# Designed miniproteins, single chains, continued (2), part 59

Each design is a single chain, and the fold is of that chain. pLDDT is the mean over its residues in the fold that is shown.

## One batch from the design tools (miniprotein)

Design m6033
Fold by ESMFold2-Fast:
Structure m6033 (fold): chain A 76 residues (1-76)
Amino acid sequence: SRDEVIRELEEVVGELRALLPGLSPDEQRDARNLIRVLETVIGFLRRASPEQEPELVEGARVLLREVRRYLEALRR
């Protein structure tokens, strides 16, 4: 659902923010840019009409999978 996807996006934003102090300057810049993108997507999901919601939710699920892979790489 939309609310589940928003929750999961907010969770990965929180994880990115928690990692920021331990990252290099270049990694911090990239992570901050990703946080801004994720917050923009959350905003679109919150304002989505019922007609827009299915496509936006599907796109957000794809984005979540990519972000989770990026987080895993940052932790290794």
Scores: mean pLDDT 86

Design m6034
Fold by ESMFold2-Fast:
Structure m6034 (fold): chain A 58 residues (1-58)
Amino acid sequence: LVARIQALGAEITAGLRAGDAPSVEANKRLARLGEAQHAYVFDKDPERAEAILEEVEA
């Protein structure tokens, strides 16, 4: 799960850096990925983390 969050975060950040993505939307997705990682690592709630990750991937 953490690897999926990190990979998607890197892709979104690369798109932002290249200027290919709307910055507001990309930053919202990155913030949401941070919430998914927090849920998995600190809250120990993998179901919630997976649901948030699927939301960002959609």
Scores: mean pLDDT 76

Design m6035
Fold by ESMFold2-Fast:
Structure m6035 (fold): chain A 92 residues (1-92)
Amino acid sequence: MKETEEALTEAARLKARGETLKKLLLEKNNGKLTKEEQEELEKLEKEVKELAEKANELLEKTKLSEEEEKEIEKKAAEAGRKAKEEVEKELE
């Protein structure tokens, strides 16, 4: 239960971070990414994929109630919003 929550929350956080970072970098650089920026985004995308696969494996092994699933979804959404705000502050 806690491991599933942590995996889904971290996946949502990294996904939001990567999406926000990509958007802001494209806006700053008139639609161009540097090789270093592209490599950093690819690394984040790989980490998100690995965490999503782990979360899916945990979900298949655990029988979560509808209420527990909704609670995890809310925490994941909150983590994503917080990560977006943190990236926006870092790129000021």
Scores: mean pLDDT 77

Design m6036
Fold by ESMFold2-Fast:
Structure m6036 (fold): chain A 104 residues (1-104)
Amino acid sequence: SELEELAKRNKVGILAPEKFKEILEEKGFNVVDSLEELVKSPTPIAIIEAKDFKGSFGEYFLKHNIQLIVYDPKKTVKVASEDTAIIVSSEEELLEKLKELLSK
């Protein structure tokens, strides 16, 4: 309920893997289908799976001030301390990190 209020108040646009789209829409996030739609959102967040993480994504997300979240349940991705990417290993941790980001 608190997460739903935060998502709506911040007008969060979220790009996410198919498996998270339904729960994120249920939680009040505006789920978008492209990076072009995402950058138009007041609060843009991108969620990607570890297998799809590429170095080129860092440059794109930095350029557009997009918060990147990497879903990595196998804990295979390592990010540098200067990287703004957030690593989550479960759906519960994903929702908790989204709440933390929006509560600031």
Scores: mean pLDDT 77

Design m6037
Fold by ESMFold2-Fast:
Structure m6037 (fold): chain A 71 residues (1-71)
Amino acid sequence: DLQKEIDKLLAEIDKIDPELAKKLRQLRDELIELVNKAAEKYNWSDEEKEQMLNDMLEYLKELAEKELKRL
């Protein structure tokens, strides 16, 4: 579950840098909202919406992993 993996990464970052963890959580919420709004506006199928959401969350996971390695 991609969201559970992101939650674990954000929890580890929060132990070291809670401000960064807060920023990344806000970014996650913004990405989810952006995908939902785009899907509604452009009349995407459920499959297209899920694919875009998965791609955006995978990118966020990679960003969180990279930031954690920097700490």
Scores: mean pLDDT 85

Design m6038
Fold by ESMFold2-Fast:
Structure m6038 (fold): chain A 74 residues (1-74)
Amino acid sequence: GLSEEEIQEMKEEIQKLTEEAIKLRPDLAEEIRALGEKLIAELPFRKSGKTSAREMFAAMLALIDPELAKELLP
């Protein structure tokens, strides 16, 4: 699984991405917060790998707003 340091870094990144997404779509604020919280809760069960916090967050966000997900990924 991810180390405690990796979990903390990914948690902080997910929290930042959550706030950025809410600024773009404040009408979806509750759904976006719930998605971010769910992803953070799943972090201890993820293995260390090549998938960034941004990529994971965008993949989940695409289920509610695919255009917003594209805005958060280059």
Scores: mean pLDDT 76

Design m6039
Fold by ESMFold2-Fast:
Structure m6039 (fold): chain A 92 residues (1-92)
Amino acid sequence: MDKKQLEEEVKKAEEKIEPIAEETAKTIFTKLDKQELLEEIEKQRPELSPDAQKLADKVKEILENSKSEKELKEKLKELLKEMLEERKKKAE
């Protein structure tokens, strides 16, 4: 991957972290059944790559342990930041 292209993609992703986390948390708490989402994640998990399974496990934990829209938003924001840092480390 071109370093300049990766840096530009990471910067755009960083700028989108907060609005994505906010909209996702709002959608989950206002429009989606949390239990149905957890069941769908578990159902799809065996078909995912090992890296995607780890991500699915983290998302499941966040959904199970988040009791409010605000808590879900903050945990999703941290997960998205962690994913960007992992991508930066792999580019070095």
Scores: mean pLDDT 72

Design m6040
Fold by ESMFold2-Fast:
Structure m6040 (fold): chain A 68 residues (1-68)
Amino acid sequence: SVLDELREEVERLAEELPEHIRESLFRLTDDMIAAIKKLPEEQRERAARLYLEFLRRLVEREKAILAS
């Protein structure tokens, strides 16, 4: 499912991050998945894609901050 694909992609993005940041990222993703499941089924795929797009930006920014 698109939510399973979202979970796998988040795990890939988190591989290079410290554990405490990974835990925060996983918690945010769990909360977002719960919110997406409350949406009408036809909106879930779009919501998951938008979240993933924003999350990629957040992860890159976080990696840049940690490298500083």
Scores: mean pLDDT 80

Design m6041
Fold by ESMFold2-Fast:
Structure m6041 (fold): chain A 83 residues (1-83)
Amino acid sequence: MKAEAVEQIVAIVRGTALIASEKGPEIEPVVRQFADELAQYLGLSPAEAQALKAALVKATTLSKAEAQALGDQLAARIRAHAA
């Protein structure tokens, strides 16, 4: 995957974690669908796909600062996977 595409995905994941935190549990179905589509696009294993979905769903219960930290952690994992 090209570095520019990886950085675009990272920006989307960080933004999704923050939006999930701001909107709360009411957007959980949208967050679950996004996580499933992203995992398929990245070719993640079933275990990695489940971990990504669980992390993004957890963002709906986190503070803004905690969601930002989670987004940064997910960004690092996506960059490592794409390397």
Scores: mean pLDDT 82

Design m6042
Fold by ESMFold2-Fast:
Structure m6042 (fold): chain A 91 residues (1-91)
Amino acid sequence: AQAIRDQIAESLRQEAEIAREEGLDEVAEALERLAEAIRAGDVEAIEEAAERAVEAYREVAEKTEDPIKATGLLMRGLAVRVEADLAIKLL
């Protein structure tokens, strides 16, 4: 269980680094918080951090003029929710 949680957390940390390179600082911060919550195995913290990460992606998508980029951001948010749900189920 711990090894799988560490893998999911590492994947999210890498996504946060990519988001930071894209100038999406709020998304990066939310993903970093989610990765830490998953590593700690705190279900309540994971749920809260996952909701914030999805919201951060949605906020950036709403400000994005390019519909292809906006759709990509929304899809990334959904993927993060799936990863968080998987982490909780494996706890």
Scores: mean pLDDT 85

Design m6043
Fold by ESMFold2-Fast:
Structure m6043 (fold): chain A 71 residues (1-71)
Amino acid sequence: EELERLREEFERAAGEASRKHPDAGGYYLDFLRAVEAGDDAAAEQSIANLGKLDPELAEKARRYYEAYRAA
């Protein structure tokens, strides 16, 4: 389904980004924790941090987050 597809796309992109950027893995984990906790402010901050490293990764994170909230 859409949520699972978006999650897989985000995870793949995050894995690629973490090979180039030392902070990407940390921001990725912060984002997942925020999403699981329902902490919108922390999720938005993590998306912003990811966007500083890779705008495409941030877009994928946002799509996943929107789909997660809708589920």
Scores: mean pLDDT 81

Design m6044
Fold by ESMFold2-Fast:
Structure m6044 (fold): chain A 62 residues (1-62)
Amino acid sequence: MISEGDITRALVAIQLYVAKLGPLSEKEAELFMEQVRRARELGVDDETVREAERAVKEHLEK
């Protein structure tokens, strides 16, 4: 069993790490996006999921 708090913190950590790392390769962004999607499936709030997803997409910018 995984708590919502643990998953939410993981999503926020991904968001912060992605923001600091800068540009991501397409495959790296796919891996992060898959994790974000799984977190949503596990019950994380849409707001946290959207922010993590946005961070990944912004760093995947062309």
Scores: mean pLDDT 68

Design m6045
Fold by ESMFold2-Fast:
Structure m6045 (fold): chain A 86 residues (1-86)
Amino acid sequence: AEEEAKKAEEELEKAIEEYGLKMAKADGAEVTEENKPGFKELARDIAEGKESGLVYPQTEEGKKIAEELREKGKEMRKKIEEAKKK
């Protein structure tokens, strides 16, 4: 149970980072050390189903990546909750 929760949390963190970078690139943004944490935070909000307050994925490709992350975030959150109930 605890190992399953950790694996799901690690998978979610990896997805947030990977999809965050993919969305930034699809939107034509240059990722720097200064703005990388911001893109990761926006990706986390999308994975959690929150509104970022910005029209962040402006491109069709970026919006598609954001939708994929949102669905994956829902799936991973369910797995984490189920694993933690033990």
Scores: mean pLDDT 74

Design m6046
Fold by ESMFold2-Fast:
Structure m6046 (fold): chain A 97 residues (1-97)
Amino acid sequence: MTPEDLIDEAIRLWFLLQLELREELQEEAAALLAQLSEEQRREMFERIAERVAEVSGDERIKEGLRQMWEGKEPEWTDEQAAKAQEAIRRLAEEERR
């Protein structure tokens, strides 16, 4: 598996976890994330943030996702949080076969 393949699989698992929180998927995601370097995790979250912002149509959602990645609470309104959740759900459904 290339580093890019590893990041792509981590992104896929992250979106799938948004649809269904299963212990087995959580363990698989945690194991995969542990294999990623700090730089690769940054790339993963950047790609997630870009896709969610694009689907939601709200650039401020991208900033909130970056804040969450940095361990900060996102400065989202209830409407922005709902848009982020719906965009994440749509992208997760796309990753679901």
Scores: mean pLDDT 76

Design m6047
Fold by ESMFold2-Fast:
Structure m6047 (fold): chain A 77 residues (1-77)
Amino acid sequence: SQQEAGRQFAEKIRSQLPEEAAEKVKEELERLENSRSSEEAREAILRLAKAMQEEVGNDKTAEILSSVAPLIGQVLA
């Protein structure tokens, strides 16, 4: 399901972030886990990406998001 894909997405992101960065973006991760539509998921992903860029920088954010790209497709379907 879309919700399950969002949950897996959030879990994989959380596992790749330093503990402090994961704590600072936890609200955005929770929004993604609880998204019920493609629109909500898209907004949550954009907010999460911005928050990650602020905590770990652009290069690390791009690397992490690339690793979960297949889950992005499932969440937005």
Scores: mean pLDDT 81

Design m6048
Fold by ESMFold2-Fast:
Structure m6048 (fold): chain A 68 residues (1-68)
Amino acid sequence: AISLEEAKAEIERIAEELKANPDASEEERQRLGQRIEDLFREAARNSSSAEVDELVDFIAELMQEVQA
């Protein structure tokens, strides 16, 4: 099981990797997206509703930055 803090740190690293590789293949983007999804599911299992909402907002903000 991972903590909310660990999930946020790993997701941030994945977002930075996506920003650094704008020409990443569809397969690479799918792989990174799957990692984010897996981290979210793991953290959500051990988190309160408020913590899940915080993680959702965090991911949404990072993804806006990646897609901008």
Scores: mean pLDDT 78

Design m6049
Fold by ESMFold2-Fast:
Structure m6049 (fold): chain A 69 residues (1-69)
Amino acid sequence: SSRRRRLEELERELDRLLDELANTDDPAEQARLYERVVELLRRLDELGASPTRVTGLALRAIGLLIDRS
């Protein structure tokens, strides 16, 4: 279905952004990537992704930022 394909596309994009966030040392670039991650998480939620999955991905993103504080 188109909805399932869109969810798969958003999760692939999110995984890519999280990998970039994990490998970025520039604070300005980290902030930009985090904003994009937050927007994709919102879109996943809007499309009906599992609340557990969305929460897990959000915690992963927050963890990546905390590890650099």
Scores: mean pLDDT 81

Design m6050
Fold by ESMFold2-Fast:
Structure m6050 (fold): chain A 75 residues (1-75)
Amino acid sequence: SHMEELHKKMAEAMEELRKGLDSALSNEERIEHLEKALELAQEVKKEATSPRMQALADRLIAGAEKGKKKIEEEL
């Protein structure tokens, strides 16, 4: 169902965010994962009608953007 697809995208976005925040990975690998997390979270936000799901997507977007900024500042 559409809801199941959104839950799968949310789970994938969370996993990509986790990888993007993993200090064991290179900065380049982390940025790629954070960009994918951002893309998936933005898709969930567009499709989600639930305030709770939209709030979760917003949190993931903020986390991914913050993670990217920190890596870019650290070089």
Scores: mean pLDDT 85

Design m6051
Fold by ESMFold2-Fast:
Structure m6051 (fold): chain A 89 residues (1-89)
Amino acid sequence: SELERAIEEIAEREGVSPETIREGLENAKRTLAEALKPENLEKNPELTEEMIREKAREEIAEAERVLPELPEPEQVILEHLVREVEKIL
């Protein structure tokens, strides 16, 4: 797949394993999902669900703005991450 090729290319360039790149992507998604859990929202009353979702949408908009300027491997990975984050929101 395009995603797997992009992961392998970036991993080779950075001198890390492809698993390290996959872990980074999974951790980013998990961090957002955890922040939106009711238990975590209750612990941080100054940071509302609306604020978290709005910040994530702002970061998606910025990612989409810079996407055409990125090298192809980074473009593929960022596009995948944007789609996955949108599923969480």
Scores: mean pLDDT 84

Design m6052
Fold by ESMFold2-Fast:
Order: sequence, then structure tokens, then C-alpha cells
Structure m6052 (fold): chain A 67 residues (1-67)
Amino acid sequence: SEEELKKAGEGGKKLAEELKKEALELRPDETATSGIGQLSETTYAVTATAGDVVLTKEVTLEELAEK
């Protein structure tokens, strides 16, 4: 449903910010960035980078909607 997609989008943004903070803990002198990419109808990749550190987590729509 549209409601589930909206919740999943918000969960994805929250997860992206969490990974961004984790990357910054590893590289505090760097600028951190985060992003979300769709891999399939039900799977997303959440990525955060800080300098040479790249953190990627694959999550399902269902997992994102629960958060």
C-alpha cells in the first residue's frame, strides 16, 4: 500500500543516517554522505561513505517498514 511505501521510505532515511554516523565514528575528520538505492521491487541498498570507509546494508521493504 502507499502507506507501507511511505513508512519504508522513512525507515530507509533513518537507517541511512545511522550508517552515516557509524562511518563518521570510523573517520571523524572526513565528510560523511549517505544514500539509498533500489535493487529490486522489494530490496534496497543503503550506503554511507566517509573518506575511504564505505558501509553498505541491503534491506527489504518489510524490514524498512518495521523501523
Scores: mean pLDDT 75

Design m6053
Fold by ESMFold2-Fast:
Structure m6053 (fold): chain A 100 residues (1-100)
Amino acid sequence: MSLEERIERIRKKVKEIFDKYRPELEAHLDDPEAVREIVKKMIDEVDKFLREEGATRTERVIAYETLLNYVLDFLEEHGAPDEVREAALSVLLDAINEAR
């Protein structure tokens, strides 16, 4: 499998995980703590997938950056308060830093 094919597969799986949790995020747009917990659940599922795939450090970073973009775009599009967006961003940045 080429690097491009591996990255596409990772991005597809991240989107599937995000789509699974999207309704739960939408139900808690005003709750920073609930959003933090939901994002951690998404990160746990992404991490499990990446471990099973034997993902490289670079591929792990790409996966978490992909998840960050989906989560933040969704929260912004739905008018989530700054505290909710900051809660999600903090958890996702921690995951990106741990993947380095």
Scores: mean pLDDT 87

Design m6054
Fold by ESMFold2-Fast:
Structure m6054 (fold): chain A 75 residues (1-75)
Amino acid sequence: DEAVRLGREKARLLQMADRLRENAEEATSSELTFVYLDLRAMANRIPSVKQELEAQAEELLALWKKRMDEGERRK
């Protein structure tokens, strides 16, 4: 069942997004980028959850941009 599979993948991606936000300092740019792309890909496939998934993707993108703009925090 595609709906069940998409529901599980959505839950997994939202869980990963939450974990990345909670541990933002330990999250790598690659992790933020991959989860962002996966959320956007799913949002484009499932119109009913598009707003929710795009909102989560934008939050991860904001974290990535903030890290890039601030530069290396250790220096």
Scores: mean pLDDT 72

Design m6055
Fold by ESMFold2-Fast:
Formats: structure tokens, C-alpha cells, sequence
Structure m6055 (fold): chain A 93 residues (1-93)
């Protein structure tokens, strides 16, 4: 388990920092994970909007949205593991 208050350089994830609007040279692990969650949630809402624009059956829409929520949970777990691994590598440097 990594301390969510641990600061890491945003230069470790330059493309992500730009996409997330992170302008400060350092970010806490907790802040980084919250930004990842925000970006995932924004993309998930766009995908849900696309699904609703293409499907007319409410049951099929509900099933597709349920599958997207399951994938969201998997993505958040993978990103948490990645951020923790990145932070540990930085501390060991």
C-alpha cells in the first residue's frame, strides 16, 4: 500500500499530465488517481451517450451500460496498480 499523500513528479507521466491539465511539477498519488478517475468517468459518459444514440431497446442499453460499469472498475484497479508501481519505482530511485 502506497501513501496517497506521497508526492511524485508529473514528469513521470508527461502525456497524462498534459491530458489531465496537471500544471504543477509534483502531484500526490491520491490526486493523480482522482484525475485518472475523472478522465475515465468522462470517457465512460461519452461511450454511454454513443450507446444511447445507437440503441433503441432500453434493456439492451441497460445491459451495455452495466458492462461499461464493470470495465470501469477493472480500469480503475489497473490504474491504481500502475500508479502504486510507478511511485514505488520513484522512491527506489
Amino acid sequence: EIDPNLKIPTSLLPAFAKAAGLKEPEVTVGELFEKVKELIDEEMEKVKEYVRSKLTDPEKIAQAEAQLEEQREVLLELWKEFIEKLAKKYLES
Scores: mean pLDDT 82

Design m6056
Fold by ESMFold2-Fast:
Structure m6056 (fold): chain A 84 residues (1-84)
Amino acid sequence: SAFPASEVVIERTVEDVRAAAEELVAQIEAEGKSPSDIPGASVRVTAVEVTETSAVVTAEARAVDPETGELQTVTVTIRLRRAA
């Protein structure tokens, strides 16, 4: 059978959507540039969409399974909503 792509969706409520999205992108990019404690691990931002009341940040995380040596890829989608 085809291996299903793993997806993780995270939803958060924030007061400033643009500031939170910019901070999140900066954190993910910093993680992707820093040496990982996990061999073969990497993370990168693949898409960013920001409005006044919502944002969606999509990232791709890759890591090697230490038991099998196989590369695993996970898509992480973080949805931000402005607090009422």
Scores: mean pLDDT 74

Design m6057
Fold by ESMFold2-Fast:
Structure m6057 (fold): chain A 68 residues (1-68)
Amino acid sequence: SPAVIPSFEEALALALHEIRRARSREEAEETLRKFVEAARNVYKYSDEEVAALREAMEAEIRRLEAAA
């Protein structure tokens, strides 16, 4: 299938949605790793964009932990 490269904003929105759907911290951390790997190795985003994506996902995991 053709690899449609999502925009950074689309990738961020999808990543945060999947973090919010995770049933455990371990599942959320696995989701983070998969999105960071895809952003770096498949979509070839800049180092700054990959770092921003990772930081946003880590912040969302912390927010959900604080709310539990």
Scores: mean pLDDT 84

Design m6058
Fold by ESMFold2-Fast:
Structure m6058 (fold): chain A 85 residues (1-85)
Amino acid sequence: SEIEETYKEIKKKLEEIEKDKEEILAYLEEKDPAVAKLFQTLYDKAKSLIKSKESFEKNLEEVKGLVDTVKLIADRARKAKEEEE
């Protein structure tokens, strides 16, 4: 189903972020603490909303937006970190 496919994609995106989340947060806390706090807050909310199938389905559009924003912050932090190393 479309919902099942979206759930798999969201989980994959979050798993990718989780692999280097501590490094991303450490980098952001040094360079932009406000963005670090935003990243953590949005990540935690996304993880909370996907804990149950019912919560995920009820909050589908919010979860998509949260995960896309978290991924954007992570991708930008990774690029910036690589350019400095």
Scores: mean pLDDT 85

Design m6059
Fold by ESMFold2-Fast:
Structure m6059 (fold): chain A 90 residues (1-90)
Amino acid sequence: ILEEAIRILELSKKAVEEAKTKLEIEVAGSMAIMGLSVALQEAKRNNAPKEAIEAIEKSIEDIAKAMETGDKEELIRALEASIKRLRELL
C-alpha cells in the first residue's frame, strides 16, 4: 500500500514538474489525490497502523491545499513532503 502510494506521488511530482499550463498542474495534482484516496481506503480496510492512516490523510490535505493556491512550486513542495512522510513509515 505505502510503496504504491509513494510511486503515485513520485509520478504526480514528475508530471507537475513537466506541466506547462495550470490545467496540466491541476490534472497531475488530482492524480495524486485520487491515488492517495484509494490507498487510504485500502489502509482502513486492512486495519493499517494509525500512523500510516494519518500520514496518508495529512498528505491528501496538504496536496489539496497546495492545489488551491494554483502555485506549481507549492504543489511540488507538498508532494515532496508527502513522499518523505510516507517513506519514513516503510
Scores: mean pLDDT 84

Design m6060
Fold by ESMFold2-Fast:
Formats: structure tokens, C-alpha cells, sequence
Structure m6060 (fold): chain A 76 residues (1-76)
């Protein structure tokens, strides 16, 4: 995937995962937070790391957050 496609996938994944674990309101806030952070991301590694941090901050377990971040890295 291109960098922009990876960012789009990350935003959707964060919304879905955070909503399923913590509820839709938390998912929407995590999505907005990630969109802001991703404005500065220049690599798939930075997108993956931002995704992991936002999910952890939203209350998603570290194991799930890491799995999502690893999936994003495999798309690059």
C-alpha cells in the first residue's frame, strides 16, 4: 500500500478496534486523535507506531494494539 492508503487503513482499524473494545464514543475519539497524529507521519513504521500508541491511550490492550500495528507494517 502507498503511505496514504496505509494511513486510511490505520484510521479505519483504530475506529473498529477501539469501538469494539471500549465503545463507539471512544472509537470516534481515537479515530480523530490518530488522524491528527498521522499528518506528520512519513513512513509505514511511523503510521504503525502512531496506531499502537493511540489504541493504548484509548484503553485497548497492548497485545491487540501491537497486532494491529504489525498488520499495518505488513501492508508496506
Amino acid sequence: LSLEQAKEVAVRAVYGVASNVQGEEVGREAQRRLEEVLKEAKSHEQVAEATRRVLIEAGVPESIARAVADAILRLG
Scores: mean pLDDT 85

Design m6061
Fold by ESMFold2-Fast:
Structure m6061 (fold): chain A 99 residues (1-99)
Amino acid sequence: DEDERIRRIAEAAGVDPEAIRDVIERGGSLESAELAIERGLSPEDIRVAALMPSVEEMERVLRLMEEYGLSAALAMLALDEKASEEEIKRLAEAQKLNS
């Protein structure tokens, strides 16, 4: 049941179910958000995961998070901007300084 999946994702993400439905209608993926929940990501990172268009794209986000210690939002930005390894390392350093 899609409505039950949306409610579970919304609860984990700390948002209203309607917000998750709107994200999915705009090309987000229920499966990518569910993968983030399975991996124990924060509510903030689950919200970003729902924006990913596929599980495969979310796996790329997870790889950058694991390798460089990036948040899901910065990992997504790095992928969208096609950042180099040097640029990704600079993003990780900037994140650490702002923590």
Scores: mean pLDDT 85

Design m6062
Fold by ESMFold2-Fast:
Structure m6062 (fold): chain A 60 residues (1-60)
Amino acid sequence: MTLEEVAELIAKDTGIPKEAAIGILENVREVGVNPELLRKGLLDAGASEETADAAIEAAK
């Protein structure tokens, strides 16, 4: 799954604009972040488990 596809899932689940979700995922890839912390943040924002897992894989 591409970053753009994951950003669309995040936007659908959480209401965050797709362009903002893309920026978050790109920043995670460049700076690095703990995958558990990313997963928790997405779930807390209302993302599904499947969306959170896809985001972790796309950010690697």
Scores: mean pLDDT 78

Design m6063
Fold by ESMFold2-Fast:
Structure m6063 (fold): chain A 90 residues (1-90)
Amino acid sequence: SKDYEATKELMEKLKAKAKDGVIDAEEAVEVIDELSKEHPEIAGLAMEALADVVDEEGKINLKDFIEKFIELAEKYKYYDIAKAAKEFMK
């Protein structure tokens, strides 16, 4: 599935920018925005998860972000997207 592979690429890019499991919201938005050109549904889920988990300092715990992303993907029945994110958490 293209959505499965795109979700894995998103998670790998976010992990690469994270320091001790934490990423700046501004850096995360840049990664998600580039993804939105080819995968708007995945980007939309990622932006919704980001908005939910971002702290008052503009920081995101990557684990909390991925857990929220999985929750939203399952809620909207994007099961391939949810599966890719779950497998990344292992």
Scores: mean pLDDT 86

Design m6064
Fold by ESMFold2-Fast:
Structure m6064 (fold): chain A 78 residues (1-78)
Amino acid sequence: MSPQVLRLDRTVRLDGDGNLPITVHLTLTEVLENGELRTRLEVSFTVPDSRREAARELAKQLAQELADELGEPFVFRE
C-alpha cells in the first residue's frame, strides 16, 4: 500500500530571462512519510514576453487563491 501523504508542496513559478518566452509552472508534489517525493501534477504553459507583468501578477494571484481555497500555502517564485 502507498505510504501516507505527509504534505503537499505547491509551487507556482515563472521561468524566463527577459529574452525568452516566460514559462508558468504549477507543480503539486506529495511528500510521503517514508521521505519519497511523488509529483501529482505539473502544468506548464508559455506566455509571450509582452505579457510578462500580467503573467507575474496572475501567478501571484493564483498562488494566493489556491492557498486560500486549499488552506495550505502555494509558493510563488520568480
Scores: mean pLDDT 68

Design m6065
Fold by ESMFold2-Fast:
Structure m6065 (fold): chain A 65 residues (1-65)
Amino acid sequence: SEEEKRKEKLIKNYETNLANIKAQVDEAVALYEKEGLADQAAKIRATGDKMIASLKKRIEEVKKE
């Protein structure tokens, strides 16, 4: 019960971080694209996508325990 509650809180924290990272990446990419900095926008998107994929994998691993 206590372990299940801690697991749920951990998953919720990861999901919140995932949503925040996604929003920050989307906002930063949009701003750099608007300024004509397409190469910087692409780098931010690539880095963000890797971070998002890693967090999604961690969430799934925690759920399977």
Scores: mean pLDDT 86

Design m6066
Fold by ESMFold2-Fast:
Structure m6066 (fold): chain A 75 residues (1-75)
Amino acid sequence: KEAIILDIGGTTVVRVNELAASLGVRVGMSVVEAAQKLAAAGYDQIYVIGVSDREEAEKLAAKYEGKAPVVIAER
């Protein structure tokens, strides 16, 4: 099972999609805590994708909506 973390260069979760939220991932968590929650739910393939800014992260998150748990991390 695959999950995606979009990293703007921060360590704090600032947005989660519906699927990630259903797995207990919440805004305000650290990226480490989010990854642990996803792994505990059976998502053992977690892709961390570096993105340049929030707009790029939002576009990529929309592309994966309904396909995988997506988390955006920022400062």
Scores: mean pLDDT 79

Design m6067
Fold by ESMFold2-Fast:
Structure m6067 (fold): chain A 100 residues (1-100)
Amino acid sequence: TVNDIRQAIRHLGQAIQSIRQGDNDGAIRHLQRARDYLIRARQQTTNPQVIQDIDRAISHVDQAIDSIRQGDNDSAIQHIQRAIDHAVRALQQIDQQRQS
């Protein structure tokens, strides 16, 4: 779960870089990989708060892909950033459980 979420965050960051370089196809590929990692993380956890943050991250990834396809790269970057924020929150919740 932790490694899958960390890989998702890396791919989300790479998607932003691809958008900035004008590589929208590369950005979509990185977003699809991030989505796959988030789905795997969701399947490996039973914590409702972690699941909720992963589900919100997936929703923002899907919205980012749609924004890129519509030519709205600014909205895509905003959605990717929100997806990163939710993925980071999921990691923080997992870390709190391990320390408690």
Scores: mean pLDDT 89

